# Designed miniproteins, single chains, continued (3), part 56

Each design is a single chain, and the fold is of that chain. pLDDT is the mean over its residues in the fold that is shown.

## One batch from the design tools (miniprotein)

Design m10055
Fold by ESMFold2-Fast:
Structure m10055 (fold): chain A 89 residues (1-89)
Amino acid sequence: SEKEKLIEEIRKRIETTQSALEGMNAKLQEAKEKGDEDKVRALEIAIKNTQIELEALERVLKRLEKEDLSPKEVEALFAQERAKLLAEG
C-alpha cells in the first residue's frame, strides 16, 4: 500500500540520518583529540542540525502510523516539525 511504502521510506531516512549522526560524532571525538577547534565547532553545528532532522522524522513516523497521509502531507508535516524544533533551539 501507499501508506506502507511511505512508512518504509521514512524509516530508511531515519536509518540514514542515524548513521550520518554516528559518523559525525566519531569525527567530533577525533577533532577534539587533535585540538581542531574550528572543526569541533563545525561538527557540533552539523550534529545539532542532524539531531533536529532525526527528531522531526521520528515525529512524522509516529503520526503516519496513526493517520492516512499523502506524500505531500508527509513532506509538509516534516517541514512543520523541523521548523518547530529549529524555533526551540
Scores: mean pLDDT 89

Design m10056
Fold by ESMFold2-Fast:
Structure m10056 (fold): chain A 74 residues (1-74)
Amino acid sequence: MDEQLRAEGPGLVATARESLELAEKYLKEGDKQKAVRYVIAALIAASGARFAGHEQEADELYERAVKILEEIEK
């Protein structure tokens, strides 16, 4: 089970990073609803990456997601 997920870990990290980049873009454009959706997508992908053994990268992605959420709440 976990070997397949482990092989997909780098893809999950990339997906989370791309989702956070889109969240930051939409936040700058004033689309808070889309920004939130992309943050949620990034958190799901980051959780998968953490489970696949990419814990350090997942922690960095979580920190970035929290900062975006703090900006959305302003």
Scores: mean pLDDT 79

Design m10057
Fold by ESMFold2-Fast:
Structure m10057 (fold): chain A 106 residues (1-106)
Amino acid sequence: MADFYETLYKNTKNKFYADLAIAAYLSQGKYDKAIELAEEMIKEDPNDADAWLSLGIAYLKKGEYEKAIEYFRKALEIDPNNELARKYLAQAYEKLGKTEEAEKVK
């Protein structure tokens, strides 16, 4: 459960458990919880590409496509080879009807 991984992160400060907690929150539809934890990670390390990616995914799932695009772009600035960030960026552009932009990032 996401709560178990968040508890492990709070007790150990190990980023691995934070990443697992965020992934579990996203899979459970607890997008606001995923956002809160990802923002905490970014506050501690603004170069955490995984945390920016997770913010993007949470906002994408909430239908906030323009915010999702902004956060996926930040993830790609930090890690240009992040295939998952490119995939979700393309999906966010497609949701806004920006098919040409979506095609360019695939």
Scores: mean pLDDT 85

Design m10058
Fold by ESMFold2-Fast:
Structure m10058 (fold): chain A 76 residues (1-76)
Amino acid sequence: MSEEERAEIIERLRESLAGTIALLRALGALSAEEEAALRAALEATIAAIRAQDEAGFRAAFGRLLALIEAIVARAS
């Protein structure tokens, strides 16, 4: 994976999370603590991408997805 490809993936991840946060906020489903946790999980995912740490990426991205699912499930 090139540096340019990594930058593109990071940009898309940030946009995707920003959209997800906006939707969850509009639904009244998101606390400030949960928003902070989502942003922390995203930054951990980005750090793993920059480090080319495939195992770290899977762990951090998995945590990010699990957090989103838990928030959505609670909001339902």
Scores: mean pLDDT 82

Design m10059
Fold by ESMFold2-Fast:
Structure m10059 (fold): chain A 114 residues (1-114)
Amino acid sequence: LAEVGDLVAAAATAAAAGDLEAAAEYGERAARLALESLDPEARAAVAERMARIAEEAGIERAAELMREAARNPERAAELVAEAVREAMLEDPKAGLEMLGVALEALAAAEAARA
């Protein structure tokens, strides 16, 4: 959780500075680590929520990748990471909202294990 939170903070800082390439790299890493830590059911739920954010933002490619991730949870970490990278480059606000969903899911999963 702490490592993913640090990466999300780094992505937000880079986006605020206008460095969308750095924001996309930090966001991609954060998404991959978060999804790898979730079980298949949680991965599918996260991907579905992120697909709605991408659809609302008009990022069609990210939405398609997220729908594929929801249907194929074993591939979700890779697909979600790619989708978050696309979202950060096109609309960093949407990308950060998607990362927020991943952080919430990871925090809930850790709380359930404690």
Scores: mean pLDDT 84

Design m10060
Fold by ESMFold2-Fast:
Structure m10060 (fold): chain A 62 residues (1-62)
Amino acid sequence: MIGDLYEAVKDVPELNSAFLALKKGDKVEVLKEVDEHWWLVRSLKTGKEGYVDKGVLRKVEK
C-alpha cells in the first residue's frame, strides 16, 4: 500500500536508471503501485526513487 514500509528479500541489481537497486534487508517506502508487477518506491537508505518488482518486497509489520 502507498506509504507502507517494505524490505527487500534479496539483492536487486540496477537494470537502468529507472529501476532501483537494493540489497537484501533494505527498507523502502511505497510511493505508487504502478501495475501488477511494478511499484515506484523510495529507498530509506539512499533516498533514491525507482521502480522495483513487488515480488522482491516484504511488508514490514509491527
Scores: mean pLDDT 77

Design m10061
Fold by ESMFold2-Fast:
Structure m10061 (fold): chain A 68 residues (1-68)
Amino acid sequence: MSAEELLEKGRKAYENGDYETAAKYFEQAVKLDPENAEAYRLLGEVYQKLGDTEKAREAFEKAAAIEK
């Protein structure tokens, strides 16, 4: 499964309110493509929904670093 397919599955899970499943798909996507700023931003958003503010911050910082 490609990183893009994982992002699509994660986004659908997020839209349905299944944030734990969305997080798993986005975590797999960043493992396959660690330079994908979009994937880290989506991971940060899902961690915020799960209440994990520290992981959300780390994901957003990673996305910002890649966008440099």
Scores: mean pLDDT 83

Design m10062
Fold by ESMFold2-Fast:
Structure m10062 (fold): chain A 87 residues (1-87)
Amino acid sequence: MSKEEFDLEVDEGVLLIYIAVTIVSIEREAKRAGKEEFAKKYIDELNKIADEVTAKRDAGTLTPEDIAQARERIDKIVKEAEEELKK
């Protein structure tokens, strides 16, 4: 394994952990707010991002830019979910 391959694998792992923690947090807050149905949309989007990232890794086409874009997408979903669940 090259250093570049190792760094990408670590960044992918961290991203997938971030997605998993985010899903748990959204589910928990949605349950508290009585908005579990609205949470499903955000959880589905987060799972889609995870699937896209892993598919690119399996294809050998994953780039640092893909990881950065995925992180930005997750941050946007988190913000939208927090705003919806806060109401």
Scores: mean pLDDT 80

Design m10063
Fold by ESMFold2-Fast:
Parts: structure tokens; sequence; C-alpha cells
Structure m10063 (fold): chain A 77 residues (1-77)
């Protein structure tokens, strides 16, 4: 449960960053997603999850339809 929640938060954050780059907006989302991925690579899983959730929340507030569509597309792969 905890590991699944952490990994999902990181995945959502990375997806938010990728979407922000694709749309050419949301520089703060990109920065948070990059920090989340760096924390994950450093083994700081709880920090990575926190940063990932923050990136995902900002992206969902900025463009909820685009973010949910991107999540559905990623889950279909």
Amino acid sequence: AKEEEILQAIADGVLAGMLAKKLGRGEEVVELAEKALAAYKAGKLEEAARLGREAAELMRKADPEAFEAAKAEAEAL
C-alpha cells in the first residue's frame, strides 16, 4: 500500500511534468517533476512522492482535462 502510493505519486508527478513540457507551459510543474525524479533516483522516496503530488496538483489545477486524458493514455499503455 505505502509503496504503491509512493510510486503512483511519483508517476503522476513525472506525467504532469511531461505534459507541461508538451504544452509549452507550467514551468513550475516541470521543475517539481524534475526534483521528484531526482529525489527518486537518490532513494528519497517520501520526498519524491511529496514533490510528485505537488506537481500533479498544479497540473490538475491548470488543466484538469488534459491531465486526466494524459493519465488515461498512460494507463492504457
Scores: mean pLDDT 81

Design m10064
Fold by ESMFold2-Fast:
Structure m10064 (fold): chain A 68 residues (1-68)
Amino acid sequence: SRAERLALAEEAARLRKELLENPSYEKFQELLELLLKLDPNVDEEKVRKMYINELKKLGKEIPEEMLK
């Protein structure tokens, strides 16, 4: 339902905020799983690069596993 998708989107938004505050590879993986549940066609590499760029802009250390 739309309400279920909204709840999932709110969970993804919360996890994104947590990732940007205190980055970890585990949080990134959980966020990616939620994004894939919302849209199975999401480009995983594009999402990874986008979050690496956002973390750099915020002056945060990037989890080495995200750099591959």
Scores: mean pLDDT 84

Design m10065
Fold by ESMFold2-Fast:
Structure m10065 (fold): chain A 56 residues (1-56)
Amino acid sequence: MAEKALAALRRRAAELGVELPASASVEVITDEQGTPSLRLSKEAVDAALAMHDALA
């Protein structure tokens, strides 16, 4: 799951001209209910914000 999310983020960043560093990572965390959620590294969050700005 995390690998697919990271791959999708890299593809989207490339489409928008945003560079996603090789150090960027996505972790799957599990809450108390056993529900998986994604936690983005700072580099991945910064890239997502840059992509959002490019779309505005």
Scores: mean pLDDT 73

Design m10066
Fold by ESMFold2-Fast:
Structure m10066 (fold): chain A 65 residues (1-65)
Amino acid sequence: SSIIEQIAIHELVTEFGVSREVAEEIVRMAKEGASVEEIAEKLMEQGVSREEALRLARNIVKAFE
């Protein structure tokens, strides 16, 4: 995995309490072209607030375009 992938996974796990498995899934989804809404939904399932999930999802999608 690239260093950008590792940083994204680390921040999701350590700052937002996302499980490592789900953080890795989110990065894979973004690399496969998942929408902001799809990624935000996964983040919200992990307990991330709607506002934070949408902000993070936008940043993740842009990073992996």
Scores: mean pLDDT 85

Design m10067
Fold by ESMFold2-Fast:
Order: C-alpha cells, then structure tokens, then sequence
Structure m10067 (fold): chain A 54 residues (1-54)
C-alpha cells in the first residue's frame, strides 16, 4: 500500500540521517562538518519530496 511505501521511505530516511548525524558528531573539520550537514538536509528534502509525490 501507499502507507507501507511511506513507512519504508521514512525508515530509510531515519537510518541515513542517523548515519550522517554520527559522522557529523565525530567530524573535527568545520568545512567537512558543514558539507555533511548540507548533505543530510538535501537528502531529507529529497525523501520528503518523494513521499509528497506518492
């Protein structure tokens, strides 16, 4: 169902965001940390956009 697809996408988002947040937390280079935060935010927008189009 559409609900199952949304749940799958949200679970994927959760796992990927958790992974990136762990990378951000241990990153000591400010530029690399900002790059990772931007990647996380872009990924979130991409997944939410996919969910909205379902």
Amino acid sequence: SMEERIEELREEERRTVEFLDRQIAKETDPARRDQLRRARDTYRRQIEGEIRRL
Scores: mean pLDDT 87

Design m10068
Fold by ESMFold2-Fast:
Parts: structure tokens; sequence; C-alpha cells
Structure m10068 (fold): chain A 55 residues (1-55)
């Protein structure tokens, strides 16, 4: 279903945001790390909303 495809894509984007967060932390780039964390949280919320719309 389209919802499942969107959830899968959002999950991948959340995982990539988490990887960027870790890389920026290793580099000492606090601002970039915060931006990546915010993106990951946004994607996690998107997944939760999509899951609610399924039922």
Amino acid sequence: SEIEEKMKEATKQMEEANKRYIEHLKAGDTAAAQAALDEGVRKAREILELDKERY
C-alpha cells in the first residue's frame, strides 16, 4: 500500500538522519548534529501519524 511505502521511506530517512547526527557529533559540529536530530524526530512523528491513518 502507499502508506506502507511512505512508512518505509520515512524509516530510511530517519536512519540516515541518525547516521548524520552521529557523524556531526564525531566532528564536533553541534549545530549540524542538532539539525539532524530534529529531522530524525520529525520523521519518527511522520511514521506515527501514517500508522494512525492506517486504522
Scores: mean pLDDT 84

Design m10069
Fold by ESMFold2-Fast:
Structure m10069 (fold): chain A 66 residues (1-66)
Amino acid sequence: AREEAERYTAEGERLAAEGRLEEAAEKYFQALKLDPSHMRALDGLMRVLLRLGRAEEAGRVRLPAP
């Protein structure tokens, strides 16, 4: 189980580096379901979710998102 959490975290980091943010978030969520205290997965998920939220808001307005 914990080894799987590390594997999902590594996949999430790779996907985030490729700009595949939704897929990265999914991998980080899977890691956290297996180990809720996995610091790398928590950090990665927060960063990816912030980037996803900003990008979506920017797409909805002519001016940059808040």
Scores: mean pLDDT 71

Design m10070
Fold by ESMFold2-Fast:
Structure m10070 (fold): chain A 72 residues (1-72)
Amino acid sequence: MSLEEKAKEYLKSNFSEEEFKELLKILEDAKRGTPLSELIAKINEFAKKYKLSEGKKTLALTIVGEIVKERE
């Protein structure tokens, strides 16, 4: 399995369906070439909207960061 597929399954296990759908859109933006600063802003908005724990927020930021590195 690709790193993306593994990350997707891991997120699906740790987030609700609604949280996962929103996060998936941010991951798509990351793959599209959206600047890291905008991705961080989106993750912060996502975390506030769903009242995410620091652990979940850190997980989302980590995965977005890995996708950004992979596309470079």
Scores: mean pLDDT 76

Design m10071
Fold by ESMFold2-Fast:
Structure m10071 (fold): chain A 80 residues (1-80)
Amino acid sequence: DKEKSRKALLESFKKALEETREALAKEGVEVDESYTMEQALERVDEKLKENPEASSSEFAGLLTFYTIAPFLLELIKSLE
């Protein structure tokens, strides 16, 4: 059932939206229309400077958290 799968995916996106928004807020990151890729990459760079021995998985996590997740949040907001 494509409709049931679509609703389940949308609910998962809503949950991810709330969890990611709260997590970013705790890190002092406000995700709005002024949030740029340049600002996101600067935050990743600062976190890497705090942990120079970060593994590739930790780097992927930082990249997702500060770049991919915020831009996905804006995409999801436009869908809701």
Scores: mean pLDDT 68

Design m10072
Fold by ESMFold2-Fast:
Structure m10072 (fold): chain A 74 residues (1-74)
Amino acid sequence: DAMKKIQEIDKKTIEEHVEKIKELVEKGKLEEAKKLLEEAIKKGREEILKEMPPEEQEKLKREWEELQRQRALR
């Protein structure tokens, strides 16, 4: 399940960055903390997508596009 694999990567990314996120929050850099986490998760997802079979990549892309269309409705 490609989605579960992405969730696992997301958790590891959060765990690795939780200390740095806390440090940025303590310094009052809340926007940088959010951006760091979002960018790290995005990059992690791109890397695992490249390692997945094409069929799983297409399914994840479809799911993501559908969610994005729903969000585009405001």
Scores: mean pLDDT 70

Design m10073
Fold by ESMFold2-Fast:
Structure m10073 (fold): chain A 67 residues (1-67)
Amino acid sequence: MEEAIEEVAQRAGVSPEYLRDLLEKAEKGEKLSVGDENLILSVRNLPKAGPMAAGGRAGADEIAAAE
């Protein structure tokens, strides 16, 4: 889960600590904005690092790979 938090934070341009705080608020049943809820869902639905989580976006360095 920590890996997923870092991945989503990197994509969204927020800190992983911010996402951790949002997850804690969601667990407490606090209402979140649509954007914050989307970040939480992204963390929850992100597959393990094994398969490509982004389905073709890859990292900047990964883009150097042939097709």
Scores: mean pLDDT 65

Design m10074
Fold by ESMFold2-Fast:
Structure m10074 (fold): chain A 59 residues (1-59)
Amino acid sequence: SMEELEKQLERIERNLPKILKGSEVVKKAAIHELEELAKKATGELRERILELLKQLKSR
């Protein structure tokens, strides 16, 4: 459901500082999880996921 996708996204957002400071393995795992969420999400939720992917892929 969209509500479950939002909760998963919020968990990643809360851990974003740790992910950005983490190893390449941690960053790749977060990128993969976000890409899977993006496939299922629509509208504003999908846009939020794509913005996080840009942040993780730019560094």
Scores: mean pLDDT 81

Design m10075
Fold by ESMFold2-Fast:
Structure m10075 (fold): chain A 82 residues (1-82)
Amino acid sequence: MLTEEQKKELINFIEELIKELPEEYEHAKLILKDIIKKIEEQTPLSDIIKEIDEYLKIEGDEKVKEALEKLKKKLEEIEKKL
């Protein structure tokens, strides 16, 4: 289970990814906000990582792919410490 400190780290990381995306990427921002909600609801990181993998299979935009790949890497790094 994520510690309070790990939750804050992940939420802050995702909020920075949202800030880096231009306004026209509203759908990507909604996906990232949904992931924040799942982290707050204590969804297992393995389930969130699997969901990101499904998004990466269908995503055609390189900037959105980069944001999702960065997030996946961060989630995997935190999961490895659990």
Scores: mean pLDDT 81

Design m10076
Fold by ESMFold2-Fast:
Structure m10076 (fold): chain A 83 residues (1-83)
Amino acid sequence: SREKLRKELLESLTELALRALEELGELLPDMRELAERLRELAEEDPEKAAKLALQVVVALVLARQGKLEEARELLEEIAEKME
């Protein structure tokens, strides 16, 4: 069903972001706690978690380009939204 596809898409986006946060945690060790927080948010609000997951992927792209300060700033904004 369309609802099942939507659920699977939201779960896939969250899993993609969790993998991105593992890579980001190697570059920005102080941000490692975000992975656990994103997992908790995904159980409570999967749509919000998926939206933040897209921002996590953007942070990874910035970090891979050497823009570590911009990546950190975005991750800190994401952390505040996880409250």
Scores: mean pLDDT 82

Design m10077
Fold by ESMFold2-Fast:
Structure m10077 (fold): chain A 97 residues (1-97)
Amino acid sequence: STFPITDTPAALAGARIGVRAGAEGKSIEEVLAEAAAYADEHGLSAEERAELLGSAMLGWLMAKVLGDAERLLALVDARDVATVNEYLEKAYEKLSK
């Protein structure tokens, strides 16, 4: 399933959480817990929470598979979602053998 990271505050916050946690060697369960805590602290809607958690999983995946967390964080901070999604496709490609 190829879900893109979108140019929304929730998606960008999720991507940052995921990339940082992936770079720190955290598990997917730890990433989801951190993303859920962020959503609760910021009073996000159910839809914003789902987008944040999804983007956090994708950010974690990119950092774990590609190992280029500094570049990924810079792209997220620049809101360059097109290039972030190119990295996401590269991560999916590496997982397919």
Scores: mean pLDDT 85

Design m10078
Fold by ESMFold2-Fast:
Structure m10078 (fold): chain A 74 residues (1-74)
Amino acid sequence: MEKEAEEVLEEIERLYEEVLEKTDDPRVKLEAGVLLGLGLISYGVGKVANDYEFALEMLKKQKEELKKLIEEEV
């Protein structure tokens, strides 16, 4: 489960880079950055609490929100 959480975080990082490449809108970039930040926090909490199930659930949520941002704004 830790490896799955790391893989989803890497996907979030890739989606964030895609936003930065495709848009110059600072609001969209900021929203993407907030979603990445929430992903990093979720992973960190999972690591500290040894609760990767919770981390993975939160990371999947941030990934879907970031995909939605790309579909709607980019």
Scores: mean pLDDT 82

Design m10079
Fold by ESMFold2-Fast:
Structure m10079 (fold): chain A 97 residues (1-97)
Amino acid sequence: MEEEIKRQAEEAKRTADDHVAQAKKNYELAKQDPSKAKEALREIAAGAKTLYDLAKQYPEVKDYLEKARKEVMGYAKEVADIASKYLYEQIKKEVEK
């Protein structure tokens, strides 16, 4: 069981690296196409939630997972700003017709 926990902890670190890479990709996609920002934000939020849950499950790698989660949430903040700005511009265009 200790060996299985260590293997799962190493897999959790790889999962964290993957979610950071995915969050960056989603940020780049949202920057290129703001209409996709809402979808990108949902994917980033799901990744952050996975890292939060893994940090609770694997305290041995908690610091690594929390650092990755903070980086993912940094991308979430940027994408949320893009989404908010895009939504406001869409509403403004509808009102100004």
Scores: mean pLDDT 85

Design m10080
Fold by ESMFold2-Fast:
Structure m10080 (fold): chain A 65 residues (1-65)
Amino acid sequence: NLGNVLLHLGRYDEAEAEYRRALELDPNFALAHGGLAMALNASGRHAEGDAELAEAIRLDPSVAT
């Protein structure tokens, strides 16, 4: 997806925006919480990233792998 491509390119702020948009459409989208966690952690926002990772794992533990 676009968010994953942005993460690979190091465009973390844009990846964050895409994952947040996905979550506006489906707040239970575990992969979007996981992607948001990666973007936040990569940008140094570790507390927010850890919170999003916890939500991703709560919704779908396979996202943690």
Scores: mean pLDDT 77

Design m10081
Fold by ESMFold2-Fast:
Structure m10081 (fold): chain A 66 residues (1-66)
Amino acid sequence: KKEAEKLGEEAVELAKEGRFEEASEKLAEMQKIVDANPDDEELKEILLETEIEVGMELIKRAVSKL
């Protein structure tokens, strides 16, 4: 699922740039791929790993704004 991997890379890059709305759009596209392939555990793992990475970048930025 090279498309999901590409979307994941794009989402993480966008999150590192602070572009969280665009990163969320990439995560939503990944979710659609996972939903279309519900028995594919590898796709679920890729999505989960990407969500964690994006979430971590969001937390770093949120804390730095406090």
Scores: mean pLDDT 79

Design m10082
Fold by ESMFold2-Fast:
Structure m10082 (fold): chain A 82 residues (1-82)
Amino acid sequence: MKKVKIEIYIEKNPEAVARMAQAAARYGFDVRIEEDKEKGAYKITATGDMTVEQARELADEMIKAAEEAGAKVLKYKITEID
């Protein structure tokens, strides 16, 4: 398995961040939360040893959790890390 990074950018919504963290925790991953002050957004990052397919499933669950909390998802990306 390759190391994979998932990055999701959302509108500032603390409830969405909490739900995204819970979704990642169910898959055994911790999330890093960073504030992008220039864009007025949160960047949520999950990194670990997983397949790209597993990363897509996790990203979909995190995005769903954010949207259910009323947050707009601005951008997301999945990156394989060497």
Scores: mean pLDDT 81

Design m10083
Fold by ESMFold2-Fast:
Structure m10083 (fold): chain A 68 residues (1-68)
Amino acid sequence: SKADEIVEQAVAEMRARLDALPPDASTEEIFRALAPVIRRVMDDPEVTEEQFHRLLRELARLVAEKRA
C-alpha cells in the first residue's frame, strides 16, 4: 500500500540520518535529525495511526541500535 511505502521510505531515511551522526550523538542531535522525517509522516493523510505506531516502533529500534 502507499502508506507502507511511505513508512518504509521514512525508516530508510531515518536510518541514513542516524548513520550520518557520530556514534556518541546526543539525544537532542538525534531528535533534530529525525524530527523532519517524523513530522512529514504525521502530516501525511494516507498514513494511518497504526502505520504511524509502526514507524515509532521502528524509530525506537534504530535509536537503541545507534546507542549500543
Scores: mean pLDDT 84

Design m10084
Fold by ESMFold2-Fast:
Structure m10084 (fold): chain A 67 residues (1-67)
Amino acid sequence: MKKLSGRGKYSKDKENGIIVEELYKKGLIDENDSVIWAEGEWELDATGKVTVKVYINGEVKEVTVEL
């Protein structure tokens, strides 16, 4: 199996903004939601999915998003 991986920081504006926009497009959040990333790195798998820990409206959730 060949895996593609990319890494970034969740807490930086650029990386955070890209993932937040994707969450919005997937219907997982809306414009009234507050999303704060847990500090760390993410990994993109070969299917284009990334799993991140996020605080959505003060709740800690583990979310998988397809980029």
Scores: mean pLDDT 55

Design m10085
Fold by ESMFold2-Fast:
Structure m10085 (fold): chain A 71 residues (1-71)
Amino acid sequence: LSEEVRREVDAIALGMKTALEVAKDKELSGLELARVIGRGMAVGWQNAGLSEEEIRKRAKEEVERYLKELE
């Protein structure tokens, strides 16, 4: 996983943390778990031969999916 993609995933995870902090009564996971999950997905997609741009797009989609499930 490139440092650039890692930074992008970390930024997405930070956004995820903000959403989770707003929903503090829903104790699903902390920021570290969110980062681990996001990075795990990104590494999986990178190993599948996806471009960094595609990985970034998919990571955002996964975060949105998780946030929707919390609603």
Scores: mean pLDDT 62

Design m10086
Fold by ESMFold2-Fast:
Structure m10086 (fold): chain A 90 residues (1-90)
Amino acid sequence: SIEEELRRILDRARELMAAGKPVEEVASYAIGELIDLAVKHKLPEEVQRIIHELAAEVVRAMLEGKTPDEILAILERGVEKIIEVYKKYK
């Protein structure tokens, strides 16, 4: 399911961060996978907009010098919001 794929992306981001990957690599991986999922499955425009807003928020957080844990928390909140909005279209 799309929900399972979204959670898998987040779980993989956590694994990469735990393995000592730079936060920029982890964020790039997570956002790239979310965009790919949205394009591949032609997700609703509202969901695609939320993914792009999340990408902008993550980039801003990195530029502001937020910690890896804070950036991961942003990704977690973003994925949960994507899941909640996507459920409206089921």
Scores: mean pLDDT 87

Design m10087
Fold by ESMFold2-Fast:
Structure m10087 (fold): chain A 91 residues (1-91)
Amino acid sequence: VSEEQFDAEVRLALAEIMLAISKLGLERARKQGNDEAAKLYEEAIKKFEEAISLLERALQRGVLTPEERARIDELIKEGFELGKKADEIMK
C-alpha cells in the first residue's frame, strides 16, 4: 500500500464515520421538529458525501493529488463545523 492510498483510505473511513453521525443527528433533529439543526446536518451530510465521492474516485485512479487532498480536507472541516453548530442547538 502506497502512502497516498493509505492516506486516502484513512480519510474515507473518517468521512464515512462523520457522515453516519450527521445522519443520526439529522434524524433526531427531524423528530424534534428542529428545522435549524436539520438544515445544518443536511449541509454537513452534503459536504461529507462530496468528500467521499472525491476519495472514491482518487482510490479508483490510484492517485490523490495535493489539490484533491486540500479540497477533501476543506470539505471534512466544513462538514465537521456545520455538525458541531447543529449539535449546539440540539437539546
Scores: mean pLDDT 87

Design m10088
Fold by ESMFold2-Fast:
Structure m10088 (fold): chain A 60 residues (1-60)
Amino acid sequence: MKKELEELFKKAKEAAKKIVVGSEENIEKVAKTTVEYYLELKKEGASPEVLEAMEKLIEE
């Protein structure tokens, strides 16, 4: 994974820990899905403002 994606994944995983009660696998799945959704939005040509808002939500 590129360094930027690795950092986003780590932040998403930390955010997932706050809302998911369960196994490490479930936390990883939520984090992976969040990053995958971010990448899909970027691939579909979402505006920079939308991508920045998504990054802010992951970092929160």
Scores: mean pLDDT 67

Design m10089
Fold by ESMFold2-Fast:
Structure m10089 (fold): chain A 103 residues (1-103)
Amino acid sequence: MAEEVRARAALALASLALTEGEKKVVEDARKAAEAARRARDPEEFARLAEAAGVRRAIRDIGVAMMRAGLSGEEVAEVLLEAAEEIEKNGAEAVMERAGRRLL
């Protein structure tokens, strides 16, 4: 199911080229730049930019899924799973470094 949904999402995004999809990408980039400008620490800047990039990708996929005919509940479930994976990967990397530093 998920791969079929992603294939439809890719086709929907192609149909959105230069209009609806591009507007969302530009808006998310603008918000990322605004958040980055408020950061006073280069590391904090990098974190904000990464979060904004992930958010943009998730929104683009979600919009494409809805245009492909998925319900809001279905889109929310897929996006939540993606967000959990991203959070889990970050936590695992931090735990590995912390484990090495405590010794």
Scores: mean pLDDT 57

Design m10090
Fold by ESMFold2-Fast:
Structure m10090 (fold): chain A 84 residues (1-84)
Amino acid sequence: MKEIEELVEKAREYLEQGDYKKAYELAKKAIELAKKEGISYPKGYSVLSDALDGLGKTEESRKLVIESTSLAIIDIGDQIDEEL
């Protein structure tokens, strides 16, 4: 959990710097770790949403916000990264 928090903190730092791609990558890693540990981590989804919005992927960002605690969002997140 602490490692997930550190990834989200770094992602927030990159968002403040305008580096949305790095923020997205770190937020995605945090969500993947949370999934592997079987925990819900809403802050990770919030940061991922902000990064996607910054990258101009507003529709994907909205989808993540609506389903922020759903395990199905992790599968959608993989599709966003690989199929967009």
Scores: mean pLDDT 68

Design m10091
Fold by ESMFold2-Fast:
Structure m10091 (fold): chain A 70 residues (1-70)
Amino acid sequence: SAAELAQQIAELQTQINLLDGLIKRTEKEIEELKKNNAPQEKIDELQKELESLKKKKEELEKKLAELKAK
């Protein structure tokens, strides 16, 4: 139904917006750590987390595009 489709789109949009916020926060944290000469291991850990968040966002954006095309 149109209502079910609208609900799925709204839920995906909310998740994408939350991930976008997390990505931006993580990027800023990495920049701050680099500025403060933090251990490379800590920077590498956050970069792996950032990559994971970006991949998840991309997957959700693809799903959102597919739902909007219906």
Scores: mean pLDDT 88

